# Designed miniproteins, single chains, continued (4), part 38

Each design is a single chain, and the fold is of that chain. pLDDT is the mean over its residues in the fold that is shown.

## One batch from the design tools (miniprotein)

Design m13289
Fold by ESMFold2-Fast:
Structure m13289 (fold): chain A 93 residues (1-93)
Amino acid sequence: SDSLLQQGQRLLQQGNYQQSIQLYQQSLSINVTSDSVRNLGLGYEQLGNYLMALRNYIGSNSLNPSSDDWRRAGDLRLQLGDDVSARALYRLS
């Protein structure tokens, strides 16, 4: 829900990444939205889990195409230093 998304976004801004991920997962259990999936990606990225972050940005973009999600996915592919593996993950997700 929007309320859970707003609470998760506040926690993300405060650096409470694990708690924000939990709220976004709860939001997804109610309704799957690109915002919830994107924010899961942001939370995982802040925790340094770049593979999960990449997967979620790709998932968000598949639900609602966004240049921001695609750009973030591209940045993570470069950060992983293995563009081939990142592309393989994209195709399998």
Scores: mean pLDDT 76

Design m13290
Fold by ESMFold2-Fast:
Structure m13290 (fold): chain A 59 residues (1-59)
Amino acid sequence: MVDKLRHMYELTQKVKQDLEDLAKKYAEAGRKGAEKKGREFSKQAQLSAEKTKKTIEEL
C-alpha cells in the first residue's frame, strides 16, 4: 500500500509540474508571438519604404 500511494503521489506531483510548465509556456508563447508579429510587420514596412525610395530614385 505504501509503495502504491507513493507512486500516485509522485505522479500527481509530476502532473502538477507539467501543468505549471504548460501554463508558463502558454504565457511565454503569447508574449513571443506578439513580438514575432511586431518584427514581421516592421520588416514589411521597411521593405515597402525601400521599394518606394528606389522608385523615387528612378524618377
Scores: mean pLDDT 71

Design m13291
Fold by ESMFold2-Fast:
Structure m13291 (fold): chain A 128 residues (1-128)
Amino acid sequence: MEERVRRVEEARERVRKLMEESIENARKLKEIDEEGGEKVLEMLEETREWTERELDLAAELTRRDVEEGQRRLRDTAAGLRGDSEEIIKKLEETAKKTGSEEAKKLAEQTKKNLEEAVRIVEDAARFL
């Protein structure tokens, strides 16, 4: 595997782990607030599926054309940022509604994970 393709695959694996942790946090949030937690879980699962497909495509494109792979990574980072902002907004609304310190902690951790996932994809695009 080319070193550049490997960098995209490493970014994909790091993002996958952050999304899996975020989904687990959303499941815990659902136990505190079923409606808000379920909505966050749905949004995270859709964003995870989309991001995984886009990063797999970016890796494939990078094998053929590094510039095309880099462009796909930039587009993926922009989309992931937009989705993350909407998810974070719903997380913060849900946590505030519950008044639960546990819900607030889960929301803050998930926000950090999503912001890190965006940074990973942006860095992969910049240094490809």
Scores: mean pLDDT 89

Design m13292
Fold by ESMFold2-Fast:
Structure m13292 (fold): chain A 93 residues (1-93)
Amino acid sequence: GLEEGAEAAGAGAGVYARGRREGDASKEAGGAVGAIGGGISAALGLGADMEGMGIAGRRALEAARRAAEEGLDEEEAREEGRRGAREGALEGA
């Protein structure tokens, strides 16, 4: 549902932030995919169409990137990714 997708996006954002901090491109890529997938899942939990899923995935990824650019720790990045996915899913609905 919405909350499970948001939690998954948060986990992806945390991994993304850690990847950026460590210079680990594989963690960064995996975190980005996790954030996008979590956003899509959150939107699907609200019955979103393909356009709404795209909005949610994009918003989750933007939140993950912004958190990493701001130098937030993994826990703070997780919360930002979760919030971005939730807001994106609601925007896409």
Scores: mean pLDDT 85

Design m13293
Fold by ESMFold2-Fast:
Structure m13293 (fold): chain A 74 residues (1-74)
Amino acid sequence: KEEIVEEFLKKAREIAGDDQELISVAEGAATALKNDDAASYVGYVLQLVGLIEEGNEKAKEVLDLFREAARKIE
């Protein structure tokens, strides 16, 4: 479980690069996965969707990774 969260955060940071807002969202999302916090999970999904709607293509890649990590954790 911890390895899945770590791989997610590592890849999300690589995708985000110098995008501090996206990095902050990815770090919060990783914490939500680690703590099994369903409410925060939904919140970060919505926050990533908002970034995608604003034209941040990197946020879509991070969201796809976030959903995949959540599926692997159960």
Scores: mean pLDDT 81

Design m13294
Fold by ESMFold2-Fast:
Structure m13294 (fold): chain A 85 residues (1-85)
Amino acid sequence: SGKVYKNVSNLTFKDTVLKNTLFIDVSNATFEGSVFENSGFINNKNITFKDTVFLNSTWKGNDFSQSVFENTTFINTKFIDNDFS
């Protein structure tokens, strides 16, 4: 279904399964109780992840310096040029 979220802010996803989804230039998002499969995260910032699973996903160029990861699981997920400072 290949959905794209681009240049958007203040997104919240709760108890959701998202497949083949792209998140590009997203800021101030919260993902809780959710599963992401074959999804991409590019140039995002200020993201909160709670009780979230990532399967076969790619994270590139994201700013995680202000981000929160709580009970988050990564399976076969690739991280490229992200900032964890």
Scores: mean pLDDT 84

Design m13295
Fold by ESMFold2-Fast:
Structure m13295 (fold): chain A 72 residues (1-72)
Amino acid sequence: DPFQAIIDALEKKGKLTGEEIQEILKGASDDEADIISTAILNAIGEKKESLDEITKSAIEILKKYYEEIKAS
């Protein structure tokens, strides 16, 4: 599950890393990869000053998208 994998990686390491994101996206479908990428871009677009704040925002956005997908 790419959503769970990216959430777990971000929570475990406490850092937003491009390499880990790219590895997880390799296992994702086009739709899943688009949703994950959009969530991360939205977190970056919030113009947070620190990577820790961007990472927390990304986790929250990803969890929300994952809940919406499971509810559908």
Scores: mean pLDDT 68

Design m13296
Fold by ESMFold2-Fast:
Structure m13296 (fold): chain A 62 residues (1-62)
Amino acid sequence: MVTGAEVASALARLGVDLSRISGEQLILMAELISQGASPAEIRRRTGLPLSTATISRLQRLL
């Protein structure tokens, strides 16, 4: 199961500025990735200013 800390680490490796992302958004993203949600669904539900391509790359790192 993916954790918010693992999501934060992977986003940092992709060059994403974590100061723009809340802890609640990281936890929700980890839950959605663990459930197999699509990149578009993750983006919609978290409200994150990330492209679906970035979210797809994040999923492949986890």
Scores: mean pLDDT 81

Design m13297
Fold by ESMFold2-Fast:
Structure m13297 (fold): chain A 70 residues (1-70)
Amino acid sequence: LTKEELERLADKMGLGETFTLQQAADFLMALVMLGYITYKQADAILEELQKKGDTLTREEFIELVLKHLE
């Protein structure tokens, strides 16, 4: 997955420039169902997001996902 592909997927899911934790969780689950990431990677990303509070930016979310794909 590239940053551009993640941004396109977020747009298709109707997500804006800020995500709630629930929106982030839903997006991660979609990535798992599509075979882009594992459940273990999704759980690890979600745990890191919970440390940031209830809202995060799209850029922060995408960067965190890409970090866990490497």
Scores: mean pLDDT 81

Design m13298
Fold by ESMFold2-Fast:
Structure m13298 (fold): chain A 92 residues (1-92)
Amino acid sequence: AEKKAQEEKLKAALEKALAELEQVLASNSISDEQKIQAAERFVGELKKLKEEFPDSEAIPEAARRAAELLRSSSLQSPQVQRAIEELEKLAE
């Protein structure tokens, strides 16, 4: 029960973070540089969460979805490509 509740809370928090990232990427009032920074922060947060919750299935799923969001974005930079590569590693 406790482990399931913790996993459900983590999954909900990651779904919220993914929705926020998607909104940032879709926004016309946010610069490409700020969008790249948001993506890099998301990668950093997932890496920290993986250290805290190494057995979580929610973290690799969130990484997979974030990589897809970035691939579908109009952002073209080496920083975005590196973020995608890091997310794909986290999804394994």
Scores: mean pLDDT 83

Design m13299
Fold by ESMFold2-Fast:
Structure m13299 (fold): chain A 99 residues (1-99)
Amino acid sequence: SELDRLRTLLLQMAMIAIDGLRNKEPVEDIKAQLERMVESVLPQLSPEQAEVLRETRERIIKVVEDAVKNKIPVDEAEARIQEIVKEALRRFEEIAAKA
């Protein structure tokens, strides 16, 4: 289903961000991977779904930037990214329930 595809996408976004931080990947590489992944699916989404996905991408990127700047530890960044993904999934489920 479309919801299953969105769920898989959110989990892949979390994996890219968390693994990137743990492996000390350059922030620009983590950001580029997330932007590429999101941009590839945006044209196939409803406007409401696209808004949720863009907001989710921006929130994950902010957490990655904060972790790299040592504003938060990596384990806290991981927890925040997982929370962001869970909230995005809840929003997608609400959109699906209204359709």
Scores: mean pLDDT 88

Design m13300
Fold by ESMFold2-Fast:
Structure m13300 (fold): chain A 88 residues (1-88)
Amino acid sequence: ELEELKKKYGEEMLELLLRLGELAALLRALYELGAISEEEYEEAVKLLKEVSRDLSKVPEVVEYFEKLIAGVPEEEVEKAKKMIEEAK
C-alpha cells in the first residue's frame, strides 16, 4: 500500500500526506478539547476535502494547519498530542 503510493506520488508527496494526516488528527483532538472553534475546525475539514480532489494543494493545507496550531496555547497542543498517543 505505502510502496504503491510512494511509486505513484513520489516520496516527498507521501511524506506530506502522512504529515497532513497527523495534523488532521491533532486538529480533531484540539476541537474535542475546545481549543479551536467550530468555524476553524469546519474550515480545516473543507480544506481536507479539497486535498482529496487535488493533491497539489497538500503543501498549502499543511502550512495552513501548522499556522492554525501555532495559534493555539502550547498547553492545549500538548493535551491533544497525549490524546493522539493514547489512541494509537
Scores: mean pLDDT 78

Design m13301
Fold by ESMFold2-Fast:
Structure m13301 (fold): chain A 98 residues (1-98)
Amino acid sequence: MRYDALAALAYLDGDEERYREYREKALAHALATGDLRAGVAEFVARLPIPDELKRAFAEAILAGDEAAVAAEKARILELAKTLPLPLEVATRLILSLL
């Protein structure tokens, strides 16, 4: 289960209780496995980009749709060019985990 994607969707919906629950589960999974991919969807949810792209990305990850994840990743990377340099660099590095 992609708890980071569930946390991202709860964050976008303003559901603070579900966000905290899923975030704690995502963190526990990442620490137990060393899998940094377990934080990617939440990172994207916090970027200053349109919420529709954040939602589409989280939904693609939750569905396990690799083609949809790749397509939404490409769209986010194009918008990352408009972000301050530290956020563009962080976005490119974190999305490279997928």
Scores: mean pLDDT 85

Design m13302
Fold by ESMFold2-Fast:
Structure m13302 (fold): chain A 83 residues (1-83)
Amino acid sequence: SKAEAEAAKAKLDELIEKLEKDPELKRLIEETGMGGVVEHGVEGGEQLIKLGYYDEAKNAYSGAAKLLEEAYKAAKEKLEAEK
């Protein structure tokens, strides 16, 4: 549904905002190229919503959020290994 797609987008937006507040994690994630993959997922989701494909938009946003969460985990593990 549209509400589910909007909820998935809101979760992704929250993760992106959290990343913007942590410049070191953001730098490490950008070095992996994952930032570009997430950006393409956001753009795809926006186009799908515009076309009325709400279930597909939900999947696009949820997929991007999962990829960003995995990148966060990897970046944190790298930072912990440097301590």
Scores: mean pLDDT 76

Design m13303
Fold by ESMFold2-Fast:
Structure m13303 (fold): chain A 80 residues (1-80)
Amino acid sequence: SAKEERIKELLAEIYAKMKELYENKSLMPKEKWNKLMEQVESLLQQAGEALRQGKYDEAIQLLEETLALLDAALEEIKKA
């Protein structure tokens, strides 16, 4: 379905941005990196639970929030 395709698209984007962040991990303080990873893991776990409950719209919103966090982190690295 269209919602399942959107979820796959969001997950692919998240993994691509995670890869970019890992390549630039040394540019981020350890405490900041750890907090970001904890937030990302929490959001992805919540999205997974929403998917298990058939709450596709909630899952999409949680994945979009995850993507926004990763985008903000990448912009902050580039700003330095």
Scores: mean pLDDT 87

Design m13304
Fold by ESMFold2-Fast:
Structure m13304 (fold): chain A 56 residues (1-56)
Amino acid sequence: SKEDLINWLMETYGLSRSVAEAIVDFALKQLPDLLKQPFEVQKEKLTTLVNALLGH
């Protein structure tokens, strides 16, 4: 779910809830079928996006 991804980002990257929610919302705008995919695939796609956004 969207909440599971927000919580995972907060725990994994130490992000605030506001930042994690913004990243998930941005990801869902770019990848509208993201939440239909397995959670492991969702995490992989978010990891790529977070690394791009944070300059890693």
Scores: mean pLDDT 80

Design m13305
Fold by ESMFold2-Fast:
Structure m13305 (fold): chain A 89 residues (1-89)
Amino acid sequence: MTPVEAVRDGLDQAERLLDEGNLMGAATTARLSADGLSHAAMSAGDFDLAAEAGEISRELQELIDSGTVTEEKIREALERLRRLAERLE
């Protein structure tokens, strides 16, 4: 499994959790996927993509810590992460 395949699997899991109403599970899984994407981008030498993925990870963690996680914010983060993962391959 490539690092990008692992990220996509994580995003699919986060979307499934979100569709099941598991908001905190979806947010946590999306954050881990953002971290994985940042590391994959760093390994590929795409520092701009790594920085953007890292920013999404930090934003999701702040939402989790503050208890302000919403379905809309998670869906937006998942869409952003999917676009970044497509750009890395």
Scores: mean pLDDT 86

Design m13306
Fold by ESMFold2-Fast:
Structure m13306 (fold): chain A 77 residues (1-77)
Amino acid sequence: MLTPREQAVLDILRENAARGAVSIREIAERLGISQSTASRHVRRLAARGLVVVDEVSRTAALRETVEASQARIQALV
């Protein structure tokens, strides 16, 4: 089961789905936690298959949103 903190991360990503990815810094600021703690929660959610993490830009997005975007790109090719 998801912890309340992991659920809060998912809620932030869901609320911001229209703009795509959310930075780990922004997640940390919204939850009042450190960036390292936010990164841990995001990576745990990624291990569960719920989010996608971009390590280069340090952003996270709902897997559902990323899969929808990838399907659209695939359909254009």
Scores: mean pLDDT 73

Design m13307
Fold by ESMFold2-Fast:
Structure m13307 (fold): chain A 86 residues (1-86)
Amino acid sequence: MLLSPEQFEARREQLLAETEAALARLDAVGAEAGLSEEAIEEIRRALEEIRAALEAAARGEISPAEASARVQAALARMRAVAEASQ
């Protein structure tokens, strides 16, 4: 279920677009899901970390493996926040 570095590289543009779309919808979707303001901000920070990692990888500042690791860590934090908030 974790993306390999090769799969991450192939999907980098799609993942960035999905992350930007998620950030744009976060306030509306979070409110509908009954998330607290603190939970929404924690999820926003995780999504911003994902975006930053994807952009850094696109610029060649970090490896695809490092970017994948950062994305997975941020996704794990988002799941923990969502589970604690439901």
Scores: mean pLDDT 76

Design m13308
Fold by ESMFold2-Fast:
Structure m13308 (fold): chain A 61 residues (1-61)
Amino acid sequence: SMEEAVETVEKILKDDMETLSKSKALSTIEAFKQLAEKEASPELYEKINKVIDEYEAKIKA
C-alpha cells in the first residue's frame, strides 16, 4: 500500500543515518523524491516529501 511505501522510505532513511552513510542517505532521498513525484495522491505526496525534507536537513546538519 501507499502507507507501506511511506514507512519503507522512513525506515531506509533511518537505517542510512544510523550507519552514518550520508552519501547513501542522500542517494536514497533523491530516488524517493522521484518516486513521490509519480504519485497521484496529494496527501501521500506531501507526507513523503515532509519526511524526506526532515531527513535531508538532518543529514546536512
Scores: mean pLDDT 71

Design m13309
Fold by ESMFold2-Fast:
Structure m13309 (fold): chain A 110 residues (1-110)
Amino acid sequence: KEETIEKVVNSIELTITNIENAKLGVKKGQISLDEAKENVTKTVNEMIEIIEELAKKNKDEELLKLVEEAKRKLQELLKKLKAAKTVEELEEVLDEIQRLLEELAEKIKK
């Protein structure tokens, strides 16, 4: 269980780092708005799949419930991310995703 929690938290932290890098890249003009959206969407979806598989393999029903709830909220935020037309709109959505991921990590660590 501890090993599973560590893998889950590490996956979330890696995703947060990728979101931070995407925000900085767009602000500095190093990547396009569309590239940032694609990278973040892919990384978030991959993270969800990893956590769901870990929860199922370890039969951790509480972790599965937490990730299913987070998945629903993240999918709504990813739709907002796709609709973002400016750097400012992108940043707002990325900040919401990051907060949700930080909250999820804290709930899982407890």
Scores: mean pLDDT 86

Design m13310
Fold by ESMFold2-Fast:
Structure m13310 (fold): chain A 88 residues (1-88)
Amino acid sequence: MSKLEEVLKALENGDIEKAIQLIDEHITSIESQLDTLGSVVRNKLQGDINDARNLKQTIQSDPQKALQQLHNMIQQSRDSLEKWKKLQ
């Protein structure tokens, strides 16, 4: 969430280079964990890498669409947190 919020801020400021740098750092962070983990966790991390890679492509080809996708992802995270609070 925090890393994606930094990407969102860069996109809102029109700083495409910074947004690409931040998403690349996120992908590299996930990839660095692949060599040490079992197959089930590796498959999940591969999925997370693919999602981040798709987001990077959207940032490069259509920054406005990437901005909308990030807003939706952040909103879903907030809605999930509020739902969890209501269950307490």
Scores: mean pLDDT 74

Design m13311
Fold by ESMFold2-Fast:
Structure m13311 (fold): chain A 85 residues (1-85)
Amino acid sequence: AIAEPLRAALLELGVPEELATRIAESYAATGQIPNLHAPDLPGVARAEPLLIALALNADRTFLETVLAGLPLSPEVRAALLAATP
């Protein structure tokens, strides 16, 4: 399931826990990123490249490139890639 790896990645990027949980659960349930009414939050702004890649249903190679450019732990990056076939 993608919800847990995505939540972990959003938390490492500084997205608040409740928002990270809602984004991850919404994406896991619908395949879509919910409309964010607070894009000026630092964590949300930092996560924007990842959220855009997921919203575009990007392939694994493109997602891997995006994740490599983000300040994520190797474990979280690997878990998210494994959850996005």
Scores: mean pLDDT 77

Design m13312
Fold by ESMFold2-Fast:
Structure m13312 (fold): chain A 95 residues (1-95)
Amino acid sequence: AEAVATVTAEFKDPKVAERLGKEVEEGAKDTSEHVKESMGGTAEIKAEVEGNKVTVTITVKAPTKEKAKEAAELLAKLIADAAEGAGGKAEVKIE
């Protein structure tokens, strides 16, 4: 089963957006290993930076749709909280 979460964050300073995008991508490998070890699933995290905006797409594959959704929601919240901590405004969408 698969779930997709999208986090969109906007900052006043484009340099903050670039920094967050890089940090998210650098953390993606560790997060993917954790999901694999914890539930036998996979997590793919992609960050796209456009000026002062960062869009993070989280794709989780897990044995059940409920587990995939729960993991995607948890990861999206962590990224949104990090973005807001950096002075951004974050929105989360889950499918």
Scores: mean pLDDT 79

Design m13313
Fold by ESMFold2-Fast:
Structure m13313 (fold): chain A 87 residues (1-87)
Amino acid sequence: SPSSKVRIIGLITELGLQMRQAGMPEEKVNEVVDEINEIVKDFLAGKLSLEETKKKFEEIIEKLPEEVKPYAQKSVNEIIEILKEMQ
């Protein structure tokens, strides 16, 4: 639904802000945000299963600074729950 897409955009935007506040370079923040958006897009297009989507999110989180990982994990968990509701 439109409201579900708005919620996902809000979660990704908030994660981007948290990454910037943690001192991540803008280029790296944009790379992570773009990668998460592509994963969401591919899931909604039926190109990725829920399990493949989770794995790709975990691969992104593993590459993040330790201080950002808990925020990223929380955000992707909430995104996954919204994506489940959209199926």
Scores: mean pLDDT 88

Design m13314
Fold by ESMFold2-Fast:
Structure m13314 (fold): chain A 56 residues (1-56)
Amino acid sequence: SDIEKAIAALEAATESSAALSAVAELQRLGAMKPVELSASDSVEEIKAKALAALVR
């Protein structure tokens, strides 16, 4: 499914841009609660916040 693909992309992300793209896709698909991300967040912080916000 698109959600599974987006989650896999998020987990595989090594760059903040890739992690942010996966977050945007998951939010567009309705699979993630609103999450506050800062421009100063590291890729690990983005992934941690995003994974905690998953509704699946």
Scores: mean pLDDT 78

Design m13315
Fold by ESMFold2-Fast:
Structure m13315 (fold): chain A 88 residues (1-88)
Amino acid sequence: SPLSPEELEELLERSRKLGEEIYNEFFGKALELYDEGLAKGWSVEELKEEAIKRGLEKKQILLAITLLAVHTNKLEEGKKVIEEIKKE
């Protein structure tokens, strides 16, 4: 039996929320560090230094730097720092 429009909308909202919860669980530390760096006005280099100091995994560090670089329109600086991390 087909879902009603209301049931479909509820299912899509629940699916989106579950996806966000899974994403946040995996990258929670990266998202928290990105938010803190944005609030404190950190550069992508300062964010990298703090992420390493806090023991974040490479993928978490890459995500946090990518988010900060995109949000602050520092894409070229972000790309440089990301490439340096990828070599490590």
Scores: mean pLDDT 81

Design m13316
Fold by ESMFold2-Fast:
Structure m13316 (fold): chain A 86 residues (1-86)
Amino acid sequence: MEEIEKLIEEIRELAKGTRVEELVEEFIEKAKEGKLTEKDLLEVLMAIGVEKIRAAVEGRRELLERLTELERKVRELYELVKKSLE
């Protein structure tokens, strides 16, 4: 429980001020409800991927690093939620 809550806070901090912040919050709410689907994961990962490409093209290294870590933690949250429901 505390591990998931810590991961959620880390995800929120990484997404803060990015174009994916609202989509990530929707993903977190579905995670808390135990209603995450593979489609929800793919939609968030696609949005993060688009923003990573933008950051790379614009030379925004710090933003690219933040989005890469956000992608990793979003995948981790999905895996933890799925394991808890099996």
Scores: mean pLDDT 84

Design m13317
Fold by ESMFold2-Fast:
Structure m13317 (fold): chain A 67 residues (1-67)
Amino acid sequence: GDGIVQAMLLAAYADQHGGSLTYEQLQEALDVLGIVSKKTKEALLKAAKEKGSLTRDEIRKLVDEYS
């Protein structure tokens, strides 16, 4: 399980951006991580596109669900 590490790193990026990541910010963060599963990456990017941004809690929930 890399899910905890991925969630922690994405949460840190969200904190740098006022507690949420836009689709573009999330895509940049996921590209930097390099080890994120394709399924988890696609789920996060889809949710961010539909909502405009994802909060720290929403990111954590999606990583847990799709890891």
Scores: mean pLDDT 77

Design m13318
Fold by ESMFold2-Fast:
Order: sequence, then C-alpha cells, then structure tokens
Structure m13318 (fold): chain A 63 residues (1-63)
Amino acid sequence: GPLEKVARAGLAALEAGDVAAGLKAAQDMRSLGAEEEGTRAIEALRAGDLETARRHFERAYQL
C-alpha cells in the first residue's frame, strides 16, 4: 500500500545516503498514519543517526 511504498523509498534513500529524500519519506509516513514511526525517523535523521532512522522505516514497512 502507500505506507509500504513510502517506507521502502525511505529505506532506499538511506542506502543511497540521501538524507533529504529520507526526511521526505518520513514526513510522508506521518501523513499516511504512521505518525510515531515517521516522527522518530525525522528526529533520528536530523541527529545523523541513520541506523535508528532505518529501524523506524523498517517498523513502518512491517505495518
């Protein structure tokens, strides 16, 4: 679904080192109802914690 597609895009952005695309994906996750996971991913990306951001994208992907 849309949430799965956005979470997958976030994971791909992290693999490519594209933090801006990762932030966009996390914001889109919030808009699609994954508010907690999207918010935590945004916080992690802003802090430079890519591993924590990846975990929140993975959780949203499994929803």
Scores: mean pLDDT 86

Design m13319
Fold by ESMFold2-Fast:
Structure m13319 (fold): chain A 100 residues (1-100)
Amino acid sequence: LSEEEKEKIQELLKKLTELKLKAIDAVENNDHEEFLKILKEIGKLVVEIAGLISEEKKKEFEKRMKEIIENAEKGAPLEEVLKELDKLLDEVMEAVDEAL
């Protein structure tokens, strides 16, 4: 990764952390509509971060985010969706650490 790509990843990770806190708040408030909006924004950031690492990681994480979003849209409990999201975000952080 170039220095510019590393800086971009750090910027995106900061935004991802801020959105994760908003997602937790939406779950605590049982706000399904707000949670879905935040989840879709998180999905865009995850795909952008993964794309900076590799095309393979981009496809992998895009598919998994799509599955998480579809489960939320089908009415899965918000706490369960948040747990699946947390697992994916841990894998995103691991992929970033390996790439840096």
Scores: mean pLDDT 87

Design m13320
Fold by ESMFold2-Fast:
Structure m13320 (fold): chain A 90 residues (1-90)
Amino acid sequence: MKVNPEVAKLASEAVLAALAGDAEAAEEATERLLEEAKKLPKEEAIANLDFAIALLEIAAGVAKIAGDEESARTAERAAERLREERERLE
């Protein structure tokens, strides 16, 4: 899978913001990630969104194990936002 460097950076920023419980920063990173993904060819956009979704789902799982419900919800919302846009590309 070819991961775009800017998408990888923004996915990391979204994960870190979610784990910090910063819903606004997570949402901003998620929207910037969508803008960068939309610039890619359809197949690469889907692959990059799948990568970001997987990272956010891992982050949500880690937050739940740690007992951080706010961080878990933030990561789950970001993952869902990316899934909605991924479905539009299909």
Scores: mean pLDDT 86

Design m13321
Fold by ESMFold2-Fast:
Structure m13321 (fold): chain A 61 residues (1-61)
Amino acid sequence: MSVRERLEALVRRFEAALRAGDSEAAAATLAEIQALMDAHPEEAAYGARLLDEAVRRLAAE
């Protein structure tokens, strides 16, 4: 699985945790996303964009 595929899966998990009101799961998943972006700085901009898009989707509901 590519770094982008992992970021996409983690961002979906983060979004699901926020929708469920599970702040602990959301915080843990965000930490995993940040760690993956730190390990792969070439994909950090992509990860940041996915997070921004997820937050915008949640805010629009």
Scores: mean pLDDT 85

Design m13322
Fold by ESMFold2-Fast:
Structure m13322 (fold): chain A 87 residues (1-87)
Amino acid sequence: DDERQERRGRVARATLQVLSESEGKTLSLKELVELAVRRAGVEIPEEDAREVVTAVVEGLAEDGAVEVRRDGDETLVTVLKRVEVPG
C-alpha cells in the first residue's frame, strides 16, 4: 500500500512536469500516461497510472489550466496555461 502510494505520487509529479513543458500543446491522455510513467521511472500497473494522470488532469481542468476533450476513442488534453510543479 505505501509503495503503491509512493509510485502514484511519482507519476502525479511527472504528469505535472510533462504538462509544464507542454504549454500551448495538445497531448492524448494515452501519450501523457506513457510520458509520465517514463519520466517517473517506476513500474506501475497501466490502470493505476491512468487513474493518477486522469485525476491530475481533472484538477488542472477545474483550475482552467488545461482543456479536456474527446476525439473519437481518444481523450485529448490541451495545455492552456503554465502548469505549476509543487516544490
Scores: mean pLDDT 83

